Designed miniproteins, single chains, continued (4). Designs and how they scored, part 19

Each design is a single chain, and the fold is of that chain. pLDDT is the mean over its residues in the fold that is shown.

## One batch from the design tools (miniprotein)

Design m12629
Fold by ESMFold2-Fast:
Structure m12629 (fold): chain A 69 residues (1-69)
Amino acid sequence: SLEEIKKLLEEINKLISDLEKNRPKMQAGIAKRKAEEAKRQAELDAYLDSLSPEVQARIRAFRAKLEAE
């Protein structure tokens, strides 16, 4: 019946709304983490570009060691 269809559509709309409410929050969290990581990497790259090649090599080795620990 039309009433059964209306009830089903209301349930579907509620489910979609719940998913939409949660999805932006999760996507925003992932986007924020990626943005922070990219910003940190960009700042490090800019700093490294300002240093001598010898110092750049030493810093990269130190970072690799820290990430492994």
Scores: mean pLDDT 76

Design m12630
Fold by ESMFold2-Fast:
Parts: C-alpha cells; structure tokens; sequence
Structure m12630 (fold): chain A 78 residues (1-78)
C-alpha cells in the first residue's frame, strides 16, 4: 500500500492521538491515547523501515478505535 509522506505523518502525529514512539533495534514501540486511555504496543520486526513506521502511525491516527489491529496487520504483512 502507499504510505503518506513523512511531512503528512508528522502533522498527523501533532494531532495528539499518538503520544510517543521510538525504535529499539528492529522493534517499534508505539504509545497512543484511545478514549482517554494510554496504550503501549510493541512490534518486533526485522527490517522495519521508517516508511513502514509512518504507515503504522497513519493507520492508528486515522482509524481511531480500530487503529491498533490495523497497525499490527500492516507491520506483520509488509
């Protein structure tokens, strides 16, 4: 699938739906706020690229309540 440009993703991240994110080697850790609760998700993927990270965050920001399952699917498949 097409991934948004980094600038567009950065604007979406500024929306406050994603509270933090960081890489630990091949693992991506994402913290996000959903319905007033903070969640932390770990994706352990070899070769996870910055563009894939951007795609995952865009999916989480856009889909709201369903973002996490979609983000996991995108991380696992591509």
Amino acid sequence: IDTPVKEEVEELLKSGLVSDYYMVGPALVVKYVKDGKEFEVLFYHKGLSPSKVASIYAAMVISGSSGLPLAKELAARE
Scores: mean pLDDT 51

Design m12631
Fold by ESMFold2-Fast:
Structure m12631 (fold): chain A 81 residues (1-81)
Amino acid sequence: SAELEAFKAELERMKQALIELARQLSKTVPGEVAAQLVVALAEREKAELLEEYRDNPEIVALIEERYPVIVAEVVAEARRA
């Protein structure tokens, strides 16, 4: 559906923003600290989205599928710096 495609695009934008935040933070703090801070933010955003979309099982499934990938890419970026 158009709603699912739009939300998938939004999750991709959120992922890129979190990766960029991890990259910027790793310039001023150790990579493991940058990873912990950005992962904590990502987990909070995930929890808020799951509550907001609790009655939409397709969006909930998409969030659950995509957030482990987002977290992994954020951690990888923070550790690369």
Scores: mean pLDDT 86

Design m12632
Fold by ESMFold2-Fast:
Structure m12632 (fold): chain A 91 residues (1-91)
Amino acid sequence: MKIKDPEKAKKLLVENIDYLTGRKISKEEAEKFAEKLIEVGNDPEKTARFLFDYLVNELKVPLGRALTLAHYVKQLGGIEGLIKEIEKFKK
């Protein structure tokens, strides 16, 4: 399914990527990641698979952290669930 507010989702992902990954990610890499993740849409299984593969292969996130984040997003029902949790954390 399409993301309801892709610009808001991209902004929140970029602002929180260092926290989510436990790594210092460049703005360029963060924006590329957010754009690709939004393109996958709000399917929990596809989003979890994409996250694990991208975090490990492109962003060089440790396997354990990448697996934990992918599993967490799947439990939240996909990327829209993650965005709602990020908004709660920011308040």
Scores: mean pLDDT 79

Design m12633
Fold by ESMFold2-Fast:
Structure m12633 (fold): chain A 80 residues (1-80)
Amino acid sequence: HMLEQVRRRVEEALARLRELAKTNPEKADDYIAGLEGAVGALNPEAVREVTDLIAKATGSEEARRVGDELVQAVEELRRL
């Protein structure tokens, strides 16, 4: 059940960050590719780098909170 819970958190945070990334069309493809690559590699440091870029680009507290959640969820998933 813990694995399913963590996987759901990763999926939900990733989906929301993809939508937020699309608000910057010039960089959206780069941000989305970076997020998917970092998550697929289970690399929380790379996830943090991309989510920080999205948060800065959007200026959104939501992007920052969701980014932090994705980093934590990926780190938990890597440890399972």
Scores: mean pLDDT 82

Design m12634
Fold by ESMFold2-Fast:
Structure m12634 (fold): chain A 74 residues (1-74)
Amino acid sequence: ASAEQIAAAKEGAELAGKGGATGDEKLGREGAQMLVDAGGMSEEEAEKLIEAARKGDGETADRLAARGYTVASS
């Protein structure tokens, strides 16, 4: 992946994690979309992350975001 794609995936993972920690579905969706666009996450995985953010399930959101970042940066 390019340095720009890796940076975008990192930002997406940070936004997704923040969404999960704060229960902010909008932040979770923005972060998940950035991870999908960077090639780190499928739409199905993004939906699970958005649901975790909606529920305030920070652990699940962080786990999915970390996976997405790892895939995008590989």
Scores: mean pLDDT 84

Design m12635
Fold by ESMFold2-Fast:
Structure m12635 (fold): chain A 74 residues (1-74)
Amino acid sequence: AEDILAEVLKDPLYSDIYNTLIANGESDTADDLLVRIYRMKKAGADPGMAVLLLYAEGKIRFSTMVAVNEVLGK
């Protein structure tokens, strides 16, 4: 379905992750990254695991992965 980003952003957790991606310099890819994190959760990978995998793929900075995990650790 189109506009999956708008649906995902209804969840405060994903909204916080999205803002963290933007704040850490991932603005150009933040929409795609957030949708991928959400889809990985549906496949059984929590957001912390999802950002680790994205870092391993070279899709995000190490600092972005750390920042997202700090948000999740609350």
Scores: mean pLDDT 82

Design m12636
Fold by ESMFold2-Fast:
Structure m12636 (fold): chain A 99 residues (1-99)
Amino acid sequence: SSLEKEKERFKKSLIEQLDKLLEFLKEQNVDAEAIDLVEQTREELKTLSVEEAVDRIRATADWLIKQYPDNIELQIEVGSLETLALMSLYALKKMEANS
């Protein structure tokens, strides 16, 4: 169905954005724990539902922001990922409601 294809595109987009965040974090001299958390989040997204994937991204984002409160560039990158996840979920929910 078109909805199933959209869900697959959504997950692929989130994984690609996590890959970009991961490369950014490697350049930022963050702790190995931060790298491990993002890599674990990326792997978990492969099996999670769309709602669970957004919740997981939000949890990861919250941890990173709390761990690096003075890193404004990191907060912007993390905020961009969370915004993309929330907006994409909202669009998917609207598509499901109008089916």
Scores: mean pLDDT 85

Design m12637
Fold by ESMFold2-Fast:
Structure m12637 (fold): chain A 73 residues (1-73)
Amino acid sequence: SMAALRAELAEASRALIEEGTELALLRMRLSSLRLAGVPASHPEVQELEREIEREEAEEREAQARFDALRAQL
């Protein structure tokens, strides 16, 4: 039904917003470390880069789900 599809789209939209927010916060932390002169070899920078890569993959999956549901409308 259209109501069920709209509910799934709303859920997918929330997931996408949450992933985008998390990614933005991680990118801001990384930018702060870079501006403070922390080298790319620092463990904290390497861990943030790994977290960003994981979150970017999750955001791509969330975006794909949102787009697929939107296409059904």
Scores: mean pLDDT 87

Design m12638
Fold by ESMFold2-Fast:
Structure m12638 (fold): chain A 75 residues (1-75)
Amino acid sequence: KKLSEEELLAILEKIMDELELPEEVRQILLETLRKELQKIPMSQEEIERLQEALRKHRELFLKLGERLGEELEKK
């Protein structure tokens, strides 16, 4: 619902630690989210790196989305 940017980042970092995501995936996700929150446009190279990471680690991104949904919907 109405989460602060700081709370959203904290939840994401917690889930990434729980799922033991590779450092490269963590860096891409955190950088992407921080840029989105700061309204800084991503470069074409950054977009391509994110897309490649999504293709390479599709299963991990699906698990991340599932866990994020669970945390946001917790009682």
Scores: mean pLDDT 74

Design m12639
Fold by ESMFold2-Fast:
Structure m12639 (fold): chain A 80 residues (1-80)
Amino acid sequence: SKLAEELAKLMLEIREKALNKDKAGAKAKIEEAAKLAKEVLPESEVEKLKKAMIEAIDNDDLEALEEKLGELAEKVREAL
């Protein structure tokens, strides 16, 4: 689906920004991914995942970021 493809692209961009220590860029892409995910998921669930991803970026916790990106991708896939 187009939404799944756009989300996958945003997730790749989030990973690239995080690896390059571009925290502001990573957060901006997380906001874009959250907006897209709100089309198919409850706002409360998306906001919770968004907050966790931003916190992972602030803490340089790439493992936590990857876990939350995976959770978001799975929830969107199940909602489609």
Scores: mean pLDDT 87

Design m12640
Fold by ESMFold2-Fast:
Structure m12640 (fold): chain A 65 residues (1-65)
Amino acid sequence: STREIAAAIRAIGIGFEKGFEVKVSLEDGTLVITNKSSSEEAKKVLDEITKEVKELIGKAKGKVS
């Protein structure tokens, strides 16, 4: 849906601005956000992105490599 696409674009944009490559997939209406980095900074950024996306579409999941 348009809302899910907008949320995915926002997630990728936030990651990019903070210096991380973020990938997004859609699974049963849930956006799964992946960060290739597993540092503590990367985990914090992933948590921030996941919260933002969850506020937009009601559910999201984050994971690191």
Scores: mean pLDDT 78

Design m12641
Fold by ESMFold2-Fast:
Structure m12641 (fold): chain A 106 residues (1-106)
Amino acid sequence: SVRELAERLIRALEGLKRFLDYEIERATKQGNKEDAEALKEAKEVVDEGIQRLREMLENGASREEIEATVRELIDKLREIAKKVKNPDLQDRLNAFIDALEALVEE
């Protein structure tokens, strides 16, 4: 159902948010300002995305509207991921983005 898709997408975004919170703190403590700033930008996109999806779910949005919203979030997150200089961190961030893409391609 549309509700089940939206709930799965919200859970995936909440997982990404937890990852970003941890890695922002780690990068900040290590003096990696550039990666910390990129991850904070990603967190803002994720926080906005969670709020938008919750509002869409409450307002009875279509599957197509939810998929379009998540594809917009994926595009923004992929552009931010390119700014991450640490290759392991970039790969791990992209793995979360790939998981979001897989959910909307079901």
Scores: mean pLDDT 90

Design m12642
Fold by ESMFold2-Fast:
Structure m12642 (fold): chain A 89 residues (1-89)
Amino acid sequence: SLRAEIEERAAEIRRLIEETLADNPEARAHALQALDAATQYALARLEGAPQAEIDRLAAEYERHANLAAALYYGIPLEVMEEWRREARA
């Protein structure tokens, strides 16, 4: 089923994150939280969840993905927040 495919892919990505960020526990924690949010987003869309829930999961994914990237590349979080504001929409 599509649900099983989503869950299986999430498990594969989780293992990759754990291996790639083994020496960066803070970046790993945020990357795993981003994966969890992305997985729940995909499942919520598949199950026809309310748009408010889908939007919340998308926002949670973006927040944790940006934090993981900042920590991985050594970019200060304040700089990442400024870039996000400048890029806005």
Scores: mean pLDDT 80

Design m12643
Fold by ESMFold2-Fast:
Structure m12643 (fold): chain A 85 residues (1-85)
Amino acid sequence: SLKARARAALRQLEAIKWSLEREEKAQYPGNIATLKGLATIFRESDPEVAELLEQAVEALKNEDTEKAIEYLNQAIDRLRALIAA
């Protein structure tokens, strides 16, 4: 179900955010790959989540960790709202 996928994605995004807040730069390539995979999954079901994740990827590629965390927070809030509905 979409809600089950949203719960799984939420757990992954919270883990990535935790890694970024601790400046675990060695994890950045893996984090980018995970975010791109999640964006692909949500592209048809929730294109707004997909776009936020793609924006987080671009921020990480530009070494703008603060902006990446901002986009992740927006995606997390949207997924929480989707799960609560």
Scores: mean pLDDT 88

Design m12644
Fold by ESMFold2-Fast:
Structure m12644 (fold): chain A 92 residues (1-92)
Amino acid sequence: MAEEIAKLIREGIEARKKYSEAGDKKKAQELGKKLNEEMAKLLKEKVGVGDGATDELEKEMAQPLLEALEELLPEYPELQSAIDDARKVIAE
């Protein structure tokens, strides 16, 4: 789970960085949407949710995301704010 999410995030950051360097904001946004769709699909598959979104589902999704972000933190220190946000969701 966490490794698969980390791979998607890493690929998204690298692709987004490439398009940002070229000034293609629309391409960077499209990649962000695709990344979110793939992450949501992966989390639903691994968490095994039955129906709808609940507070419990949000917490369950935040935990694997937090683990993936922590795995990437040494390589991408800029992810610290995202880690802080994920921890806040889990703590509530």
Scores: mean pLDDT 66

Design m12645
Fold by ESMFold2-Fast:
Structure m12645 (fold): chain A 87 residues (1-87)
Amino acid sequence: LEEELKLVERAVKLYEEAARLAEKGTERDRLEAEILEALARMTISTLSLTLGKEVAEKVAEIIEEGYRRGDFEKALEEAKKLVEEAL
């Protein structure tokens, strides 16, 4: 549980930093944001090893929706709750 929750927190923080860099709008900032987005997706994918693919995909959907909306706090809470209920 603690390790899975840390993975969720790390993925959200990576997306949060990616959003911050994307707002700056330079070519280098956009490239760095794309790298952070890829790392966030890989981090969420590792949850499938413990929780299974279905739960990992639902976590990804919640976090990616939060990224699109800029509502990271709500996304983090919803994703953590899903992980806690799956274990």
Scores: mean pLDDT 80

Design m12646
Fold by ESMFold2-Fast:
Formats: structure tokens, sequence, C-alpha cells
Structure m12646 (fold): chain A 97 residues (1-97)
């Protein structure tokens, strides 16, 4: 069903977030070049997460009374927000170098 489809998208988002965490934490003690590469990789992950968010948002708009779909959308938006925070931290770290 629609909830099953949204759950598959959420699992994809969770996998992307785990990849983002690994990239982010490995970059923190890295060189300027390693931090710049990590930033590029995180921005690509952000674009993929935004695509997933948009797909789930469409499901929510077509099914506005489905609270499970809204919960899944919120979970994806939280993961997206965390990746945005990681990008912000790396941009600040790069300004120090």
Amino acid sequence: GLVEEAKKLLEEAKKLYEEAKKIFFESLNGSKEEKEKALEELEKILEELERIREKIEELVKENPDNEELKKILLEVELLLGMVLLMIGVLKLELKKL
C-alpha cells in the first residue's frame, strides 16, 4: 500500500543518512581537501534526500487524513535537517582553514 511505499522511501533516506554520518565524522579531523570533498558528497546526499521528501510529500497531499504518511514525512524531514546541519558545520570548519 501507500504506507509500505513511503516506508521503503524512509529506509532509503535512513541509509543515505548513515552514509552522510560516516562522511561527516571521517572528515572532521581531515585536511582542507578532504573536508571540501566531504562537503560535495554531503550536498549530493542532501539532493537525494530532498527527492525522497518530495515523493513522500506527494503521497501526503493525495492522502491528507493518513497520519502514518505524515509521520514518515516528518522523519525524512528530520534526517534532511541533520544533513543540512552537517553541511553547515563543514562550511564553518573550512572558513577556519
Scores: mean pLDDT 89

Design m12647
Fold by ESMFold2-Fast:
Structure m12647 (fold): chain A 92 residues (1-92)
Amino acid sequence: MEKIDEYLEKLAQEDPELAASLLARMVYNEAKAGNEEAAKKYIDLLSKVLPKVTDPEVLREIKENLEKARKYASPELQKKIDEVLAKIDEKL
């Protein structure tokens, strides 16, 4: 897992919009698949990169994927998703 985390941290520095978009899609895919722990990991990483994302189109794409993920999420994951959605709404 360390090498994947290093890759995502590097991507977040080089292309934060791409990193955030990919992480939001990963949250949706993992939540839909029932992989709760993986979805939680990716939402936490997304929360860390989100301050660097300023493109409104990218923010809307992230919001759409997270709203879709929320439908498959446990109450605990829904809370994490709602916290990120609130931060996105503050930027829009």
Scores: mean pLDDT 81

Design m12648
Fold by ESMFold2-Fast:
Structure m12648 (fold): chain A 61 residues (1-61)
Amino acid sequence: GALEIGRITHELNRELGSIEGGKKGQELFPLSDESLQAALETARNLRRIGDELEEELKKQK
């Protein structure tokens, strides 16, 4: 329902904040292992969040 969608959206915003924090520390050396791992982890989390949102939307049809 709408409450679950709100929760999922909040989680999405938290994951985006993690990416921004990582980029702030990587001004001259892009593609560090730490930066890449953080980006991959966030991308996987974003995919999971998207899947949860799609599941909730399917329940509403």
Scores: mean pLDDT 64

Design m12649
Fold by ESMFold2-Fast:
Structure m12649 (fold): chain A 95 residues (1-95)
Amino acid sequence: SILEELQQETQRAVQEIKDLFLSPEKVKEVVTSPSFEDLERKAQQIIESLQSRYDELIASSPPEQVDELTKARQEAVQQLQDTFNQSKLEAGSAV
């Protein structure tokens, strides 16, 4: 199902956000790598991309499924934001 695919993509996005902040090479190369603000912007773009895909699914879904899909979207966004915040904190403590 499309919802199952979006849930799998949410898990991939969680991993992408972790990789952005928790790659040893990126943390060590802060002076020559993208700035921390650039990494934050990229993480936000990943979150916004998934929000957009959930919004498209909700818009194309029968009215009886909208509440369930809206809850799934809220849970996915919360997971991504929590991962973003945790990864930023961990990366900041490693530098």
Scores: mean pLDDT 76

Design m12650
Fold by ESMFold2-Fast:
Structure m12650 (fold): chain A 74 residues (1-74)
Amino acid sequence: AKEVKEKNAKAGKEMGAPQEALDFFTDKKRQEELKKEITEKLKEMGIPEEVAEKIAELAIEEGGAKANEYYEKV
């Protein structure tokens, strides 16, 4: 399964897409998707949307340690 995803990424590279463009789009879109996913999961756990969004933002921008510190205070 992981090997198939790596082959698909390699196929995109073979089609002449610059690595810099792929890294930029992957990182930006992945960060936005992860932020949304974390926010939704925290809301399912009963955390208010405002707090969940802040935790997700901290996790993506500053790492899990700072997000966990904020979570422990609320």
Scores: mean pLDDT 63

Design m12651
Fold by ESMFold2-Fast:
Parts: C-alpha cells; sequence; structure tokens
Structure m12651 (fold): chain A 70 residues (1-70)
C-alpha cells in the first residue's frame, strides 16, 4: 500500500484506540497498536497481509484494542 493510505489507516487505528480504551491502559495500547502497524508496514509494505496465524496487522491491532477495553 502507498504511504498516504498507510498514514490514514495508522491515524484511524490510533484514534479508535484513544477513544475506546480506558485512560489507565490508553498509552500502552496506543504504543502496541502503533508497533503492530509500523512493523507490518516495514516488513510487508502493507498492514493487510496475513501473517502465519492468518491474521492481518489490522486484525491483530483490533484484538489488542478489544483486550484493553476489558
Amino acid sequence: MDEGTYAVVRATMVTIARRLVPPEKRDETVAAVEKILDDAYAKYGSVMVPDASGKTAIQRAEDVIEEAMK
């Protein structure tokens, strides 16, 4: 994916994490989401490529956000 598309996806996921996660977990969750997306983009040039588990970086970031909302 191109850099502009990645920037929009990254900003959107970070915004979702900031809105949905309790304040006490927010900074940790945002950092984890950013790392998942940044690592996938650096490795694959896309956050939409499934890893060995069959999950994309977006799906793994969603899992982290959902866990932090508990």
Scores: mean pLDDT 82

Design m12652
Fold by ESMFold2-Fast:
Structure m12652 (fold): chain A 78 residues (1-78)
Amino acid sequence: SMNEIKERLKKLGKEFEEELKTLSPDLRKEGIKMFNKLREKLLEESKGKSDKEQQLLLEVMEGMARMYLWVLKQEEKK
């Protein structure tokens, strides 16, 4: 359901914010901007979709967000 998607996004967002605290201010802002864009896209694409399709979209979004976080962490180390 949309309520389950929103609750899972809140948990993921808090986890992401904690990880982003380890980054420089500029990379942190980039990470937040990316996460917000992915969140908005997921919520828009989830409208009118089945519960199964919404779960799949959330899983894809989470994978994309984690991959991008990894990229930002590599940039911080360089």
Scores: mean pLDDT 82

Design m12653
Fold by ESMFold2-Fast:
Structure m12653 (fold): chain A 117 residues (1-117)
Amino acid sequence: EPESLELELERTKEILEKLTETEPEVSPETTRIVIRALERVLEANKKGEDIELSEEEVEALKHLYRILKRLAEEGDEEARRALKFLSAVMLALEIPASPEELEELRKYSAELMDELA
């Protein structure tokens, strides 16, 4: 449901901003780039429009994905929630990934879609 995706975006933004304060690997600049990219993706999706992310936006998403994955594996439930949302976005945009990375993206995306159904 569209409203559920908007709520997940807002939760993800809050999680990323909080991580910027607590995790040295999460820079304010990278967080800003990712949040803006996610907002643009959701707006394009609402309008039924295609969207292409810049190389900088894709690299920022991949960097933040790796950090969130580590934190989620360490038991951070907020990081796991943000990871699921990023995974769904990265899959929808067909961001290039290895076969192993694609399986992980599908797993986390499926968990999010089950929660929103």
Scores: mean pLDDT 81

Design m12654
Fold by ESMFold2-Fast:
Structure m12654 (fold): chain A 57 residues (1-57)
Amino acid sequence: PLPPLDLSDEVLETLLRLNRWDVDRALAFVRRQVPDITEEEVAELRRRLEALRARRA
């Protein structure tokens, strides 16, 4: 199995900022950069991105 993506919260916040704080847009960007990403990894990234976006508010 592929190892999970080891992305820090700082990297995820940067991805959110570059994608106008849109979680779906940030995930679409990640899918383009990492075409072999698993749905499990995407679901975990979504949870983390949503939490970071909520804390910004």
Scores: mean pLDDT 76

Design m12655
Fold by ESMFold2-Fast:
Parts: C-alpha cells; structure tokens; sequence
Structure m12655 (fold): chain A 104 residues (1-104)
C-alpha cells in the first residue's frame, strides 16, 4: 500500500542518517517494490535515489548503477519539483540533495 511504501522510505532515510546502510538498502528496496506495484512515480524516484546512496556507501556499484539508471529514466520524463511535491515533506530536502548529487 501507499502507507507501507512511505513507511519503508522513512525507515530507509532514518537508517541512512544513522549509518546503517544495509538496513537503508533493505527498506528502500522494499519501498521500490511497493511503489512499482502502485505505479507511483514520486515514490519510485525517492526509492531509487535512497537505494543509490545506500549501495554507494556499501561499495555495491552494480546496484548503485541500476538505481541511478532507474531514477534517471523517470527524471528525464518528469520534472523533479513535481515529483518531490508529492513526497512526504520530511523527505523532500534529502531526496532533492541526492538528485542534485547524481544529476545536473
């Protein structure tokens, strides 16, 4: 459900802040799976960016590149600001910072 996807994104964000990168990757991946089933593009972009950050910290570059490609595919077709506006307010600055870090 939408609520489950948001909860997993929040848990992934909290885990990233705490340096718990494996837990962040687990929750972000679960959020992505739910968001894909719902067709929720804002949640998919957020989940891809959180996966990319966690995978990068774990030196899992294969998973990092797949997540970056996933996010890029959506961001090439949809304005970042419109996608961010549909995310929980608490996650918007962090997801924006990741998008700016990986895409110009």
Amino acid sequence: SLEEAVEHLQRAYDALKEGNYEEALKHATRALRIAEQLGDLPLMVAAYLLIAEAASKLNNYGEFFLAVIGAKTLLDKHPLDELLARLPEELQPFVRSLAEKYFK
Scores: mean pLDDT 89

Design m12656
Fold by ESMFold2-Fast:
Structure m12656 (fold): chain A 77 residues (1-77)
Amino acid sequence: SMELEGMRKSARGLVKKAAEEGKDIVLTTPVEYREQAEQAAEALREAGLEVGSKVEVKIEVGPDEVRITVKIEVEKK
């Protein structure tokens, strides 16, 4: 959808802000949008590498929905 496409363009900003604030990113989409969700997850992973954060992307496919959890690993002092 257009919303997911917009999120891909802002993935770097989202990951950078999430890393600075220590927040994980959680996205949920209907299972019929699994392909778009997987592409969004990959964009978030790539954005994490560019920002210098290590990210762990977990994708869970349920009967009705797909959930993507992006755990931002930041060095917390």
Scores: mean pLDDT 71

Design m12657
Fold by ESMFold2-Fast:
Structure m12657 (fold): chain A 65 residues (1-65)
Amino acid sequence: AKAVVEFEDGVKVNAEILSETDKEVVVKFLESGTVATFEITEKTDKEIIAVSKETGLKVKITKLD
């Protein structure tokens, strides 16, 4: 599914959700082609708050569908 990932610094990037569980979300950043895995801290129907397991970087993922 298409999504927008917003980083703590306010940068927004277009992404695609490749997989989603109750604990983890895997996204592909569309411009770079980079795949990243985040640990989910909060999840709603339209938004996922998650943290990088490697860096601790917090993100907000907004679903576009």
Scores: mean pLDDT 80

Design m12658
Fold by ESMFold2-Fast:
Formats: sequence, structure tokens, C-alpha cells
Structure m12658 (fold): chain A 69 residues (1-69)
Amino acid sequence: EDVWEKARKLYPEEFEQVRAKVEAYLQKKGKTTVTDEDIEEIAKELGLSKETVRRAVRWLAEEGKVTYK
């Protein structure tokens, strides 16, 4: 949503915290490939929206840390 895009530009540290939480969860589970089903599990475990987790996974994929399918 528009609010999320604006928040990313104004509060990059909050977005980094979300990315770090998702990365830590994936490392704990030993996952390097993430699917939409994995995103749903991560969202439930971390108390985040599926879209928030999906965006964090895309950032991690651009860093070469995971593959998003």
C-alpha cells in the first residue's frame, strides 16, 4: 500500500529490522529457497503481514541470501 511505500522511504531502519527478523528466521530453519507457503508460515510466526514478509524475502533474494519462487 501507499503508506508502506512512504514508510520505507522515511523509516529505513524499521524496514531493516523486519528484513533482519525474516533473515534470522530463515537461517534458524535452514531455508535458502522461499515459497509463498513459507511466506505464510513466516508471517504467522513473526506476527507480520504476508506482504511485509514477501517484500523482506525479495530484499534478501537481491542480496543473494535466499531464492524466492
Scores: mean pLDDT 74

Design m12659
Fold by ESMFold2-Fast:
Structure m12659 (fold): chain A 65 residues (1-65)
Amino acid sequence: SSELEAKKREFHLEMLKESIRETDKLVSMLKDPSKRDEAIAYSAEFVKRMQEKRREFEEELRKLG
């Protein structure tokens, strides 16, 4: 359906925007020696958050199908 297609596009756009923002933050942290340990911990949490968002989206798509 057009709703399903719109949801997929919206999700991909949101994921891209968040990924860019978080990557910029991580790069900035990695350039600062005082924040390297925090950057390492943050990168692991970022990956976990992205995986969680994907699972939530897959569940939403299942409800629409």
Scores: mean pLDDT 76

Design m12660
Fold by ESMFold2-Fast:
Structure m12660 (fold): chain A 105 residues (1-105)
Amino acid sequence: AEEERRRAARDRFAQVLSKMLSKATDEDVEKIQQLLNEALRAAAAGDRERVEKLMRQIIDTLVEGAKKAGVPDEEIEKMRQELEALLPEVTRYLVEEARKDPRIR
């Protein structure tokens, strides 16, 4: 049940993230990639507070990109709420997985 909840949270976060990324500009994608690389380094160091802060910046970048792409405000707000609700579980997952990945050290 707990492992299933963790996987479901990760998969849902990835699904919402992918949908929002499809509306992002190349500049937004580059910024998100830089923030994600910083988040993975923080995760490898076990700095959960920094990971959460960087992930929130990624969410903010996605929200602004979606607004520029003309996505309805109600849809953007729903996606933002879903990402924020899943953020604690995703942050935990990133810290656990990043510590196992030698590419981010």
Scores: mean pLDDT 76

Design m12661
Fold by ESMFold2-Fast:
Structure m12661 (fold): chain A 104 residues (1-104)
Amino acid sequence: MEEAIKYVEEAIRAAKKGDAKKAADYLRKAADILEKEGLDVLARAIRQAADFVEEKDDPEAALKVAEASLEAVKLAVKDPKDVTKEVGGALLIIGTILDLELAE
C-alpha cells in the first residue's frame, strides 16, 4: 500500500516536470499494487486515469488527475476494508477526468 502512494507521488513529480507519459506509467504501477491488495475498483479507476493522461498528453491535466489519485489512494489505504472509501476515491478520480474532458 505505501508503495502505491510512492508511485502516485512519482506520477505527480513527472507531471510537474512536463512528462505526462511518465506520469501515466507511474499511475499504472500504483494500480498494479492496488489490484494485488484487493482494491480492484480503485485500481481500475487509476488505470483509466493513466490511459486518459497518456492519450491527452497534457502535463496540467496529468497533474490534476495524479493529485486526485493521491487523495483517493490515501483515503483507501487508511481503511482498505471500507468499500465506501475505495468507491469514493474511484469516483473522485473519474469525476476529475470527466471535468477535464468537459472543459475541452
Scores: mean pLDDT 85

Design m12662
Fold by ESMFold2-Fast:
Structure m12662 (fold): chain A 85 residues (1-85)
Amino acid sequence: MLKKAEELRKKTLEGGAKKLIEVEAKHGAELSLEGAKMLVEDVMNGVDPGLVEPQTPEGKKVKEEVEKGGKEAEELEKEYLESLK
């Protein structure tokens, strides 16, 4: 269970960052790989990333998907910890 949560977290971080860059680039906006990763990591941790923001409606949707992925991973981690009790 915990290993699945870690894999989901990594997948969400990498996939979210790549999708965000692709969406922004398609609309003529530039987003650095480092900036995209920081934004995705902050969203997954429930922190407002204030420095890097998606400029397009599609980019904002990717941000929402990343937030959902992070919450799902956290839920799996909590269930695993409870199962050890």
Scores: mean pLDDT 71

Design m12663
Fold by ESMFold2-Fast:
Structure m12663 (fold): chain A 83 residues (1-83)
Amino acid sequence: MSKIEQELKKFEQRLLDIGMTPELTKEIINIVKKNINSSLDDLIKIIKDFLERAAMTPIAINKVIDEVKDFYDKIEKIKKELE
């Protein structure tokens, strides 16, 4: 969907802005795309597990999770509008 694609692009830029590497950002975007219809709790669990394996600090993980929550809220609003 065009609106979802625009929000994914904005989310990718926010991850870069908070200091994520392009490689790590790409992996997070891939996880989000695969889990776009999953619950927020499931998505957060998968991303936390990934970032912990990547040896990221709790502060960095929390910043990414906050961005994921914001993105998910926007996508759910878009999905509701399309119904």
Scores: mean pLDDT 82

